# Designs tried in a protein design run: designed miniproteins, single chains, continued (2). Part 114

Each design is a single chain, and the fold is of that chain. pLDDT is the mean over its residues in the fold that is shown.

## One batch from the design tools (miniprotein)

Design m7956
Fold by ESMFold2-Fast:
Structure m7956 (fold): chain A 97 residues (1-97)
Amino acid sequence: KKEEIEKAVEKLIKEGRLKEAVVTYHDNLGLSLEEIAKKLGISVETVKRLYDEAKKEGDPLLKAYEEAAKRLGISVETAMILAKLLGITPEELAKRL
């Protein structure tokens, strides 16, 4: 539900994870950069910068899964499934060689 995603974003904001919050609002909730600026009480220019930086850095979880997959010789999707089934982080999965 949309409400669950909004709660997750509020938690990201409280934790100071603004780049991830901006990406989630725009990509998952379909909000414009202007709407995000109004919600966060910051400038549109700042929102655009945070979004651009987050996209340039990539999804940190996806990158961690890509590294784990490469190390184990498996697909990224398989690495994601294994990490979820074992209840471990991608970094922990990569160390279990």
Scores: mean pLDDT 73

Design m7957
Fold by ESMFold2-Fast:
Structure m7957 (fold): chain A 65 residues (1-65)
Amino acid sequence: SEKFEEIKKLVDEAKEKMKGLTDEQRDEVQMEAGRKIREILESLPEEERLKAAEYFNKAFDEIDS
């Protein structure tokens, strides 16, 4: 789905932007990406929303260390 691909793109862009940043700067990037992703998730059908949420949680869990 187009919206799911947009979420994946936002996650990938955020992960790239977070490389070499301070914890504070990483939090800002993650918050901004998370905000945009949340808005897209609210517009998805239930089935796609669950899949996208799992992808989002896994991707950001890998960054948060």
Scores: mean pLDDT 74

Design m7958
Fold by ESMFold2-Fast:
Structure m7958 (fold): chain A 74 residues (1-74)
Amino acid sequence: SIADEVYEYLKEKLGDEALAEAFYRKYVEGRPERIQKALLDKLKNKLSNRETAEKYGIPLGYLSAAFSGKIKGK
């Protein structure tokens, strides 16, 4: 599934399964498919928060909250 692909990219990018699981539960699990597709595209293709927000019609603040503090150094 799209959610499963997001989780695999999170594990690779964070290098920590516990952090990947925490991110997944908070920002991916149970979210609309559009949000999950946006997060997958961002992780897979290294899109910026702004590019992802504009492409998928998602609030920039959601992406900033999701990726600030958890993935900032990766």
Scores: mean pLDDT 78

Design m7959
Fold by ESMFold2-Fast:
Structure m7959 (fold): chain A 114 residues (1-114)
Amino acid sequence: SELEKEFEKALEAAEKYSDSEAKLLVNKAGIYLNLFAETGDEKYLKKAFELLEEAYRLAKEEGDEEVLRLVMEGFELLATLASSIDTPEMKEIAKRAEEIAEELSKKLGYSLRS
């Protein structure tokens, strides 16, 4: 299918052009968020959430503010998309994504003023 070919091409580009593991995970999360937008399949939101949590862990340990900004943007988009689905699991994912994005926004705002 055209969607499958587009996914494979996007994944290869992410692997080729990501200079760190955390950045690769964020880029992969973005690909899964796009797959959700095209298919409506909740499994892609769950996968994106897992990838963004791991990217956040790595970027936080490394102090990579640029990747932390990308993680924040990823969680903001994930929260918006998950909020479109009326299930308890998606409501919890949306809430968690929003909380992480808000926390990152505060931390990044303070670092820019320091």
Scores: mean pLDDT 84

Design m7960
Fold by ESMFold2-Fast:
Structure m7960 (fold): chain A 73 residues (1-73)
Amino acid sequence: ISPETAAEMRRATAETIAALEDERFRAAAEALVASLPDTPEGIFEAEVALSFGLMARTIGGPEYAVAVLEKLL
């Protein structure tokens, strides 16, 4: 992953988190991002983890999504 791609992913991740309506899910997503290093690898891992969290929310609701994100911490 290039630094330019990492910067774009970081922006996309931040925008996605800011748009989350569920306070607990947003807090869990923010905690996950904060727990990962500010490297291209860490930014990529945050984006992948957030994508799984969003999918989990669609399947099992916000509580399931929070559990998935917390499992990754």
Scores: mean pLDDT 74

Design m7961
Fold by ESMFold2-Fast:
Structure m7961 (fold): chain A 65 residues (1-65)
Amino acid sequence: SKLFEEAVKEIERYLEETGEARIKSVEDGKVTIEDISEDVRRAVATRIAAIGLMREAGSLVVVDV
């Protein structure tokens, strides 16, 4: 969906800005990120929440592998 695409873009932007892990794969409602630390995970969740996409997307999930 459009909302999920916007969430993926925000995650990519955050990871590029911080120099942290890279997105490994994208599936409907799920983004997989390599070697994500708990701090990075919380920061990504906060950023998505700030733009309202987690609430509107329902099943949006960020997962480390």
Scores: mean pLDDT 59

Design m7962
Fold by ESMFold2-Fast:
Structure m7962 (fold): chain A 80 residues (1-80)
Amino acid sequence: ALEAAVDAESRALLGERYKKLYEEKQKFDKEIENLAKVDPEKASEFRKEYEKWFKEQLKKIREDVEAYRASRLAQARAAA
């Protein structure tokens, strides 16, 4: 019961953080498209750097949620 509740909580947190990050991605994609009309080379460089940054953010979100889950389970078990 406890583990299932913490798993559900962790999945909800992951989903919310991913949703926000993907909304940010859509805004940046539009900015890069606009830049490409004026400076295609610079737009290409920004896209490459942004894709790298985006992958790092996805990794951090996963690590943060895993740490949160582990902490919640440890705290609950210590209280028992």
Scores: mean pLDDT 82

Design m7963
Fold by ESMFold2-Fast:
Structure m7963 (fold): chain A 73 residues (1-73)
Amino acid sequence: SEAALEAAAARGQAAMDALLNDPAALERLLGVDLRGKSYEEILALLKEALGADESTPAAVDTAEKLAKLIYKQ
């Protein structure tokens, strides 16, 4: 679980860095067009991409922050 948490945190950090510099890079990372998607759809995609679930709360928090940022933009 610790190794999974570390890997998920690293993926979350990479996604954060990509979004801050180029939102299109995050869309490429996820392999999907995020335009017109609901908050729940974006959140689900990010959780899957980061491997986030109840055993990786830091990754879930990262996915929620990214989903809110994307949904508002």
Scores: mean pLDDT 69

Design m7964
Fold by ESMFold2-Fast:
Structure m7964 (fold): chain A 85 residues (1-85)
Amino acid sequence: MKYKVTVTADEPLTPEQAQVVADAGIGGARSFGGKATATADPEKGVVTLEVEGLTEDQARAIADGMARALESAGKKATAKVEPAE
């Protein structure tokens, strides 16, 4: 099953911050044996991850990890998980 994970910061991100968040998401998906692709819009403070081969609970755990990475960078973050087919 596929899930879309979207993490939104309250402020714009640097490209480096967006990459750290994307890497956290991809690493999380890999640790669960799944596949992930990441896209980022640093100006909008958004990092989106599409994950495949994971459960909803695993996708949610990845979302939490990505949000934590943003919060450690001093940004307030909101995470959302949606079915993507």
Scores: mean pLDDT 82

Design m7965
Fold by ESMFold2-Fast:
Structure m7965 (fold): chain A 90 residues (1-90)
Amino acid sequence: EWEKLAEEFLRKAKELAEAAKKLGGTELAEEALKKAEKFVEALKESLDKAMEELQLFVRTVGEIAQKFPEVKPLADEALELAGKALAAYG
């Protein structure tokens, strides 16, 4: 069922990106969404690649949450879903 969790994660990552864009964080939002997409793509290939892409996503989301504390709940939810998708995969 990791595919459903990956879909939920990507949806939440898009919500986070749109919220950050509205606050002026367009560059970070685009970077986070790109890393989220790469993480989901990597889950189809290997656990090691997925873990690497997740680490990059976590770093970018951390920067967004620090600059825009009001989107922290969306950031936390996206990170939780990413972790659940990875755990369900292996």
Scores: mean pLDDT 83

Design m7966
Fold by ESMFold2-Fast:
Structure m7966 (fold): chain A 80 residues (1-80)
Amino acid sequence: SDAKVAAMRAGVDTRIQQFQQQRDQLSQTRSQSQVQQYLQSRRNAFIRMVRYLSDYHDIPDADRDAIIADAQRRADAIIS
């Protein structure tokens, strides 16, 4: 349903904001290379969590794959 897809997207937005906040906090006391290395090490765990949330919301595979691809792009932009 549209409501399930919207809930999934809202959940991803919240988690992306948390990932962004983690970068910003680390950037206060660490070099850019140290921040990038740390966030890169957490990237796979973040994407795994997004996949878990998509399964929890029981959304169609095509919508799930699109949301995960968007989350990957946004996470990579935060890391770079």
Scores: mean pLDDT 81

Design m7967
Fold by ESMFold2-Fast:
Structure m7967 (fold): chain A 80 residues (1-80)
Amino acid sequence: SLEEVVKKVHEFIDYAEKLKQKYPEYSEKIDKLLDEFIEKIEELLKKKEEGMPESEFVEEVNKVIEESQKKLKEIEEEAK
């Protein structure tokens, strides 16, 4: 659902910010990932405003979250 997607976006950002505090040496890598994540979400929001169906928007945002979460986990495992 749209509400679940919004929650997942916030949870991803919050987790990434916590990881930056825990591993400051990786903050630049995490910031780059966050910037790319935010840019992709903003592009999808623009497409939604331009007429993209909500179901397609939800699917595309979930893909961005899954890909970004996988990359963030790889950074976390490297930092441990």
Scores: mean pLDDT 86

Design m7968
Fold by ESMFold2-Fast:
Structure m7968 (fold): chain A 84 residues (1-84)
Amino acid sequence: MESELQKAAQELQRALEASRRRPPSVEQEREEIEKYLKLLEKAIKEGDEIAESLYLMGLTVLIKHSRDPELKEEARKRRDELVA
């Protein structure tokens, strides 16, 4: 019903605001990037073009949104080496 949907919308907005105010730490960003780099390398070795495209996209998004410039450069270099 309308009142229940309004409560759900308010809770979702509050959760999104909390997520924006508590961005992942550089350490958590590094762990996610490392995970995606390993998944991408495996997909390339196995010739899984669909998985390769999905992991490349995910890794590119993680690199773009990372706050650490050194982590960004390291991850970009490692990504580029895997697809070269």
Scores: mean pLDDT 73

Design m7969
Fold by ESMFold2-Fast:
Structure m7969 (fold): chain A 68 residues (1-68)
Amino acid sequence: SHAEEFHKRLSKLSKEEQIELIEEEKERAIADVRAFAAANPSVSDEELALWLAAAEHEAQQLIEEVLK
């Protein structure tokens, strides 16, 4: 899966590079969900907010794991 490949990539990088990659992946995920919502007006504000919160939460958890 995408998540499995992403975690595999992280394990080969320095802590600084891992944080940069996590931030880049977060920005990409946020851009993707925003673009999807913009193209699909049936998507609710609540649904979009949940997707954005999930992307932020996942990135924060990965950064915290790197900094341990």
Scores: mean pLDDT 82

Design m7970
Fold by ESMFold2-Fast:
Structure m7970 (fold): chain A 66 residues (1-66)
Amino acid sequence: RERAERAIREALELGERLREYDEETGEKVINGARKAEELLRQGDVRGALAVAEAAVKEAREMLEKL
C-alpha cells in the first residue's frame, strides 16, 4: 500500500513537470496516476501499484530524453 501511494505521488509530480515541456504527455502520466488512485480507493492495491509504477517509468523515460 505505502509503495503504491509513493508511486502515485511520484507519477503526479513527474507528470506535472512534463506538462511544462509537453502538456499532452504530462496529462497522460497524470491520468495514469489518477487511475491508480481510483484503483487504490477500490482496494485494488496490486492494480494501483502496477499502473502507478508504469506511469512513473514512462515519465522518467520521457524526462531523460529532454
Scores: mean pLDDT 77

Design m7971
Fold by ESMFold2-Fast:
Structure m7971 (fold): chain A 86 residues (1-86)
Amino acid sequence: AKKVGIIMGPLTEEVAAGVAEILKEAGVDEVLVDERAISEAVAKEIERLTGVPVVRMPSEEVVKLASEAELVGVVGNVAVYVREIE
């Protein structure tokens, strides 16, 4: 099983550190982000802070994954979810 973190909302560098701390506490193996809400630069910053791969995906795919995930934290307008996948 693989533990995946899912970020929902407009993520900026200003809140990236707080989001990364939640993801590290949750012990995720990979992070999935909405390509329309999160820039490549911010995605790389999350990858640097967490030490795990960050994958940018189409909004519809991220929303579907988040709908079956557990909410683990909120930083500003950004919600962080976690899901286990086989």
Scores: mean pLDDT 82

Design m7972
Fold by ESMFold2-Fast:
Structure m7972 (fold): chain A 63 residues (1-63)
Amino acid sequence: GILRVTWTPEQADTLNRLLVGLVAEGRAEVLAGTPTEAIVKSPDPEALAAELAAATGATVEFL
């Protein structure tokens, strides 16, 4: 599935580090990104959305 993830500038470093780790684990693929937004592909989008929200408070939308 595909997710849109949006975060505040204050959350950017934490969320970018988390996404890098998830990509390294094969749990996510970043299709597009800006300093405050990423489009992310995942084999388990619901689990990824829950993890991102719990860890960062970022806004996650299912596409």
Scores: mean pLDDT 83

Design m7973
Fold by ESMFold2-Fast:
Structure m7973 (fold): chain A 99 residues (1-99)
Amino acid sequence: SDEEIKRYIEKVSAKIFYDLHKDKEVSEENKEIWEKIKELAKELTEEDIEKVLEYIIETEGNEKAAEAIRALVEGDPRAADLIEEISGDPVVAASVRAA
């Protein structure tokens, strides 16, 4: 199960990163990494998202963290505020808002 959940998390993370950076120019050095991120994001399914959300709720009991991840994946503008609330990290939240 740990290998499966890691795979789902990688796809969700790739989708979030892709959506935050898709309209920005990618440096030549990062193009290969960017192509891998796009491929992982393309493979993401609704079932993969649900499995990650279930894992967060079951392991941390944190429904707000699950809501934040759903918002990030769906491109919801509330995602930055939710991330700031659960992480307490204004730098991470600022990165999401800048996207």
Scores: mean pLDDT 68

Design m7974
Fold by ESMFold2-Fast:
Structure m7974 (fold): chain A 62 residues (1-62)
Amino acid sequence: SEKLEKLREILRDIENGASISEIRKRIEELTGRKVKPSTSKEELRALVGREGTELEREIAAA
C-alpha cells in the first residue's frame, strides 16, 4: 500500500530528526486531517503508528 509506505517514511524522518513542522505537514497531506500545532514529536509518532495499524488491519480484512 502506497499510504503504508509513506507512513513508514514519516516514521523514519522522525527518527532522523526531521522538524516538527515538516512531519505535521506530511501527516496532514497524507491523511487529509488537521494535526494540532501543540502536538509533540512523540504524539506525532504515536499518531502515525495508529494510522499504520488501522490501515494494515483494513488490508488484512480485504
Scores: mean pLDDT 76

Design m7975
Fold by ESMFold2-Fast:
Structure m7975 (fold): chain A 61 residues (1-61)
Amino acid sequence: HMDTAYKKAIDVAYQMISDHGFTKEQAKKAATLALQALGVDKDTAEKIAEKAVEEALKKIK
């Protein structure tokens, strides 16, 4: 369950930064909101979104 949420967060962060030119902070907020829509609580969503943004940035290189 958490693995699926994490993968979606990475995809959202990657798309926001790569395709839409979002900043790291904007991508983190977008990923956090996407995780909350999947039923993840805010504190956990923020932690997952932070890791997902870091992972997405590694792929954009």
Scores: mean pLDDT 78

Design m7976
Fold by ESMFold2-Fast:
Structure m7976 (fold): chain A 75 residues (1-75)
Amino acid sequence: ISETNALLNRGLTLAREAVAAIKAGDLEQARQLYEESLRHLDKALELGKKEGDAYADTAEQVREHVERELAEAFA
């Protein structure tokens, strides 16, 4: 597994935890988890682009989706 893929998977896990925190009513924890998710996804995208990793495109798509979820959850 590439480092890009590992960072992408960590970002996805954190985003899922953020959604669970919202459902539980823990908005402060949800915000922190979304922000941590985006940091991992940003790093996955940067590294993937630099190394020509196939997961770079997936990291970009997932990052855009998570950023939209964060914006909608806290609008």
Scores: mean pLDDT 82

Design m7977
Fold by ESMFold2-Fast:
Structure m7977 (fold): chain A 107 residues (1-107)
Amino acid sequence: ARAEQLARWRAELAAMSEAELARVEAQLRARAEVLREVARLAEELGWDELAERLRRLAEEIERLLAQARASPDEAERLEYLAEALVVAVEGGRLIEEFGRRLAAAEA
């Protein structure tokens, strides 16, 4: 369940150094950028619903990263990062769906 996944990410993030957390934040920003690029490609192919879903996940990651950066409370910061990681996993599934639709369109 989402709550169990969030609890696992919170525990993993709590064990990380500040440098490791900075790398996680950089990876999440990179994931949001990839989601935006895939959304643009989906829109060019006329897959507007998939493009909108991809853009919304990218915006959600960016929003959560901004909230993590703005939070003076470490526990709250880690909660936002854990939520962003869960959203990033869902983004990965949509990227896989995009790939499957491309394969089907070539057939």
Scores: mean pLDDT 87

Design m7978
Fold by ESMFold2-Fast:
Structure m7978 (fold): chain A 100 residues (1-100)
Amino acid sequence: SALSAVLQAFSDEHSAEIEKRLAAAKTEEELRELAREALTALFERILADPAAKADLLALLEENIKNAVNPEYAETLKKVKEYLEAGDTEKAAEVLVEAEE
């Protein structure tokens, strides 16, 4: 999934932080909202570090090239475009909505 590809780019610490935030959800709607907030905050931290940003964008590009599913490739392209534009909220939203 697109979320799995993004999480693979993160350290165990960042992955654990997202998992803890998601565990607080009591409904599916709360789970999606918490996922958007957690991913938005994480993308903001990554984009603040030029090296981390470059690594994430490179991982997304590699996953786009290796994607067999066109829908998955399109999702990752949108996430990459929003991250390149600095739109962390839309990047997080696209990624969370694609997991259905």
Scores: mean pLDDT 74

Design m7979
Fold by ESMFold2-Fast:
Structure m7979 (fold): chain A 58 residues (1-58)
Amino acid sequence: MLKLTVEVEPVTLPDGSVVYAWTVRDENGNVLASGAADTREEAEELARREAERIRREA
């Protein structure tokens, strides 16, 4: 089974607004997917959904 790590972190934009960047990495640290959302909750949901898709395709 493919081991994936999900990371979510706040990113401050030039206009002072904050978005939540998410990244899915493999066990070697390679970025398999990334994106951003307006809330941490949405970013976590998107990252989890993408990680499940990647596991299914691997």
Scores: mean pLDDT 80

Design m7980
Fold by ESMFold2-Fast:
Structure m7980 (fold): chain A 56 residues (1-56)
Amino acid sequence: APGTPVEVVEVKGDYTIVKGRFPVGTKIGQLGNEVVEVKGDYTIVKGPVANGDKVL
């Protein structure tokens, strides 16, 4: 949902792994970095995302 803060679990190269399931194409954080994959209970975002960044 828009405005939901995300919890960063791991940063791996150019990707950020956040806790929870967000659909592919969701934008997160000030730069609007995009969800590229969902794996189990985790979401993979391309680009830097900080803990507490919000779903746009």
Scores: mean pLDDT 80

Design m7981
Fold by ESMFold2-Fast:
Structure m7981 (fold): chain A 76 residues (1-76)
Amino acid sequence: SERDVRLSQAGIELLTTSPDPKALAERTGLPEEEVEKWLKEHGGKSALEVAEGQEKVAIEVAIDILRVAEDFARAL
């Protein structure tokens, strides 16, 4: 959807300019440990390292992180 496209673009930008779990945690409001876990499950640091060359991987990781952030927001 239109919303998912915007969220994916923001996620890609964050991964490309600041592929740091701490920066992702700050942006999404998720605990750093949860972000680290998701990155590890989705290819770990290698996914961030190839973000520029593999936009598909970056998009998938960004979407998953944002979805987890929304789930946390709903649980609170």
Scores: mean pLDDT 54

Design m7982
Fold by ESMFold2-Fast:
Structure m7982 (fold): chain A 83 residues (1-83)
Amino acid sequence: SEKKLNAVVNAAKALRGDEAAEQVRKIYEFARELGLSDEAAVSIAAAFALGATPEQIYRHLVEKLGVPEEKARAVAEKVAELR
């Protein structure tokens, strides 16, 4: 939900500054464009804000959220680009 995303964005801004907040929004939007659920997209944005690696995000998407490997790989690659 927008409320959950806004909480993650505000937390990222407080902990790591304005650029981190913008990157969190970009990861959320990218995940949603790939067809991930709001819940999955918010969880990945939060993990990114907390410093999760591309590999950790890939594993979480595939093993915990059942996201197809190709979509999970695209998200992990996007995370790597924004680091």
Scores: mean pLDDT 83

Design m7983
Fold by ESMFold2-Fast:
Structure m7983 (fold): chain A 69 residues (1-69)
Amino acid sequence: SMAMEEALLERAAEALRRALADPTDRAAQRELYNTLSQLPDPGAAADRLAERVGASRETIERLAVRGAL
């Protein structure tokens, strides 16, 4: 549902903000990975996060990969 997708995107945005503020925050990186992986189009979601938070898509992908480890 759109409401569920927006809720996941807001959680991803908050996780991204925390991961950007503290590059050692493994919980934030894991939450970013988990929220993005639950969205139907993770690439489009990453682009929306880049716009909302002011980060590059490359940075978002790098942090999400760290969260998967």
Scores: mean pLDDT 86

Design m7984
Fold by ESMFold2-Fast:
Structure m7984 (fold): chain A 67 residues (1-67)
Amino acid sequence: GPIEELIALVEKARADRAALLEKARATLSDRDFVVVGMVLGMSDEELRTLSEESTRRAIELLRRLLA
C-alpha cells in the first residue's frame, strides 16, 4: 500500500541522503524541503503513523527527487 511505498522510497533516499537533500534544496519549495527532511529523519514505525495525505505528499516529493 502507500505506506509500504513510502518506506521503500525513504530507504532508497537514505542510501544517498546527502545528494537527495542537496537536490531537494535546489528544486523544492522551503515547505516541501521541510517535509522531505522530516520523513528522512523518521523510523519505519513513525512513517506508519503518518496521515494518508502526508504519506501521499511525501511519496510524490520522493518520486520526483529519485527520478
Scores: mean pLDDT 86

Design m7985
Fold by ESMFold2-Fast:
Parts: C-alpha cells; sequence; structure tokens
Structure m7985 (fold): chain A 75 residues (1-75)
C-alpha cells in the first residue's frame, strides 16, 4: 500500500465534486433508487480517475461496486 493520495491531497474542486456525488449516492440509496445510486457511483469513480492515481481509482471502483450491489439487493 502506497499512500500517495488521500482525500486531503485532492484539489478543492475535485473534493467538492466527490462530496456532491456522495450526497447523491446517499439520497439514492436511502430512497431505493438503484439507477440514481449507479449514476452517482459512476460519477465518483470518474472524479477519482481524473486524479491520475490508478490504485486510488481501483479502490474506489471496488467500493462503489459493493455499494451498488447493496442498493440493488435492498430495492
Amino acid sequence: MEPFVDLSSLPEDLREQLERAGEELARAINAGDVEGAKRAADKMVEIVESSGNEEYTENMRRFMEGVVRIAEERA
């Protein structure tokens, strides 16, 4: 594990985008909106991918995949 980037190290605009996508994701999950959760999860992965850190992007993809699966099972 190489801690090259943490959330504090991201540019402010990327952190704001992640915060908004995270809020969309939470609302979609709470509402049972699987399509909304999937869209928000995809946005979060794209934002992290723009940072250029492959390991961080893969970790985010894995996390979001689990979150979307939970949303689908609970819809």
Scores: mean pLDDT 74

Design m7986
Fold by ESMFold2-Fast:
Structure m7986 (fold): chain A 72 residues (1-72)
Amino acid sequence: MLNYKNVKEGLRGLAKILIENTVPEDEKDKKIKELDTSSEKQIRDLLRKLGFSEQQIDTIINGLKLILERKK
């Protein structure tokens, strides 16, 4: 079913991949636990910290919403 929960799970998956590739091993658990309770706002904040612009973040989030909606 297409819904906001699936979009959030997709965004968390993307954020988790970025964390696993950019964050030191000893900090990964803390960052991943943050994602477990994260809202879209927290995922946006994470993308900003990783160097994405506001326009890029909006494009990523909206793109994931469209992809997840069409795929299922």
Scores: mean pLDDT 61

Design m7987
Fold by ESMFold2-Fast:
Structure m7987 (fold): chain A 70 residues (1-70)
Amino acid sequence: SIEELLEDLEKTQLLPEAVLAEAAKTLGVFDRLVPLPVSERLKELEKIDPSLAKAVLDYLKKQGLLSELE
């Protein structure tokens, strides 16, 4: 769930690429997202699960990590 993902992110202090990888694993689409540039991975997550993608985006923005996504 989104709540479980957010709790895991808070506990693990992941880098932006790792945050996106965990979200992709949670949705079962890791192999689909890995070939994409990091900036495109969040957009693809939004197409698959907009609520989860928004939660990830809000987390990255709150942590000041959006600049790492280029």
Scores: mean pLDDT 69

Design m7988
Fold by ESMFold2-Fast:
Structure m7988 (fold): chain A 91 residues (1-91)
Amino acid sequence: MLSLREILAMAYLEAATESEGSISLSTAIELMQKALGMSREEARALLRRWEEEGLLERSVADAPRRVELLSMTPKGREALEEAIRRLKELT
């Protein structure tokens, strides 16, 4: 189950990826730092955990330069929707 802080972080990532399909790892970290007051280390650890859980997918864009990109998986979207639903039921 996602915590409230994780729900907010994942919702911001979804909003960012909705327009562009993906977000760079560095931009995702900055977003979490600015929006949620996370340290860079906390943001990296959370993103890595979500990747390991299949909630985020990592890809590498090699042209024109190597950039690590993150996108939200269908599993990630479903987990976010379920967490928001459960939060709504508790409030």
Scores: mean pLDDT 76

Design m7989
Fold by ESMFold2-Fast:
Structure m7989 (fold): chain A 70 residues (1-70)
Amino acid sequence: SEEKKKELEKRIENSRKQAQAGADATVALLESRAPHLTPEERARWRAGVQGAADFFVDYLKKGGEEELKK
C-alpha cells in the first residue's frame, strides 16, 4: 500500500506540473494574441485558467485517494 501511495503522489505531482505548464502557456498565448486586454480582464483570465488547473489536479487527487481505499 505504501508503494501505491508513492505512485499516486508521483502521478498527482506530474499532473500538477503538466496542468501548471498548460495554464502558464494558455495565459502567455492569450497575452500575446490579445495585448489590448485591460489589467482587470487579464487578471480575470489568469484566475480562471489557474482555477481550472487547480480543479483538475484536485479532481485527480480525490479519485486516486478513493482508489487507495479499495
Scores: mean pLDDT 82

Design m7990
Fold by ESMFold2-Fast:
Structure m7990 (fold): chain A 61 residues (1-61)
Amino acid sequence: SPEIEALKARLRREHPEEAEAAIKMLEELVAANPNLTDEQIAALLEALLAHLRREKERELA
């Protein structure tokens, strides 16, 4: 999906370390759940990134 690829590129620019980890986790989830829609994939990617950012912020606080 061009929308998902654009989202991945944006997140890689804004949060490169967390984005790579989130994308890797997303690829594993998509492989396990091939019926996910693009909207669900985008929501999962954003949720995974937010989770990883919260974890990192918690470690730095």
Scores: mean pLDDT 81

Design m7991
Fold by ESMFold2-Fast:
Structure m7991 (fold): chain A 85 residues (1-85)
Amino acid sequence: VEELTKLAEEAARLAEEQGDEELSEMARKTVELAKKGVEAGISEKDLKDATEYVRQAVEALKEGDLEKAREYVEKAIQILLEGIA
């Protein structure tokens, strides 16, 4: 949870710095979903999978690949939403 939240906050900051406000908002939503998921009893596997996707998004953002970063954030959001449902 702490690692996922930290990575998602970093992704939001990097996206905003690169001018992608929508991606920054998606990354901030990932932080909220991660916190809600823990309260809802999301599995450790789903948290780990979401964390790895957000890590890949941060790496893509550092390379300037906004499209790839968006795809990874979308995958993380999907895992968190399905894990909460």
Scores: mean pLDDT 81

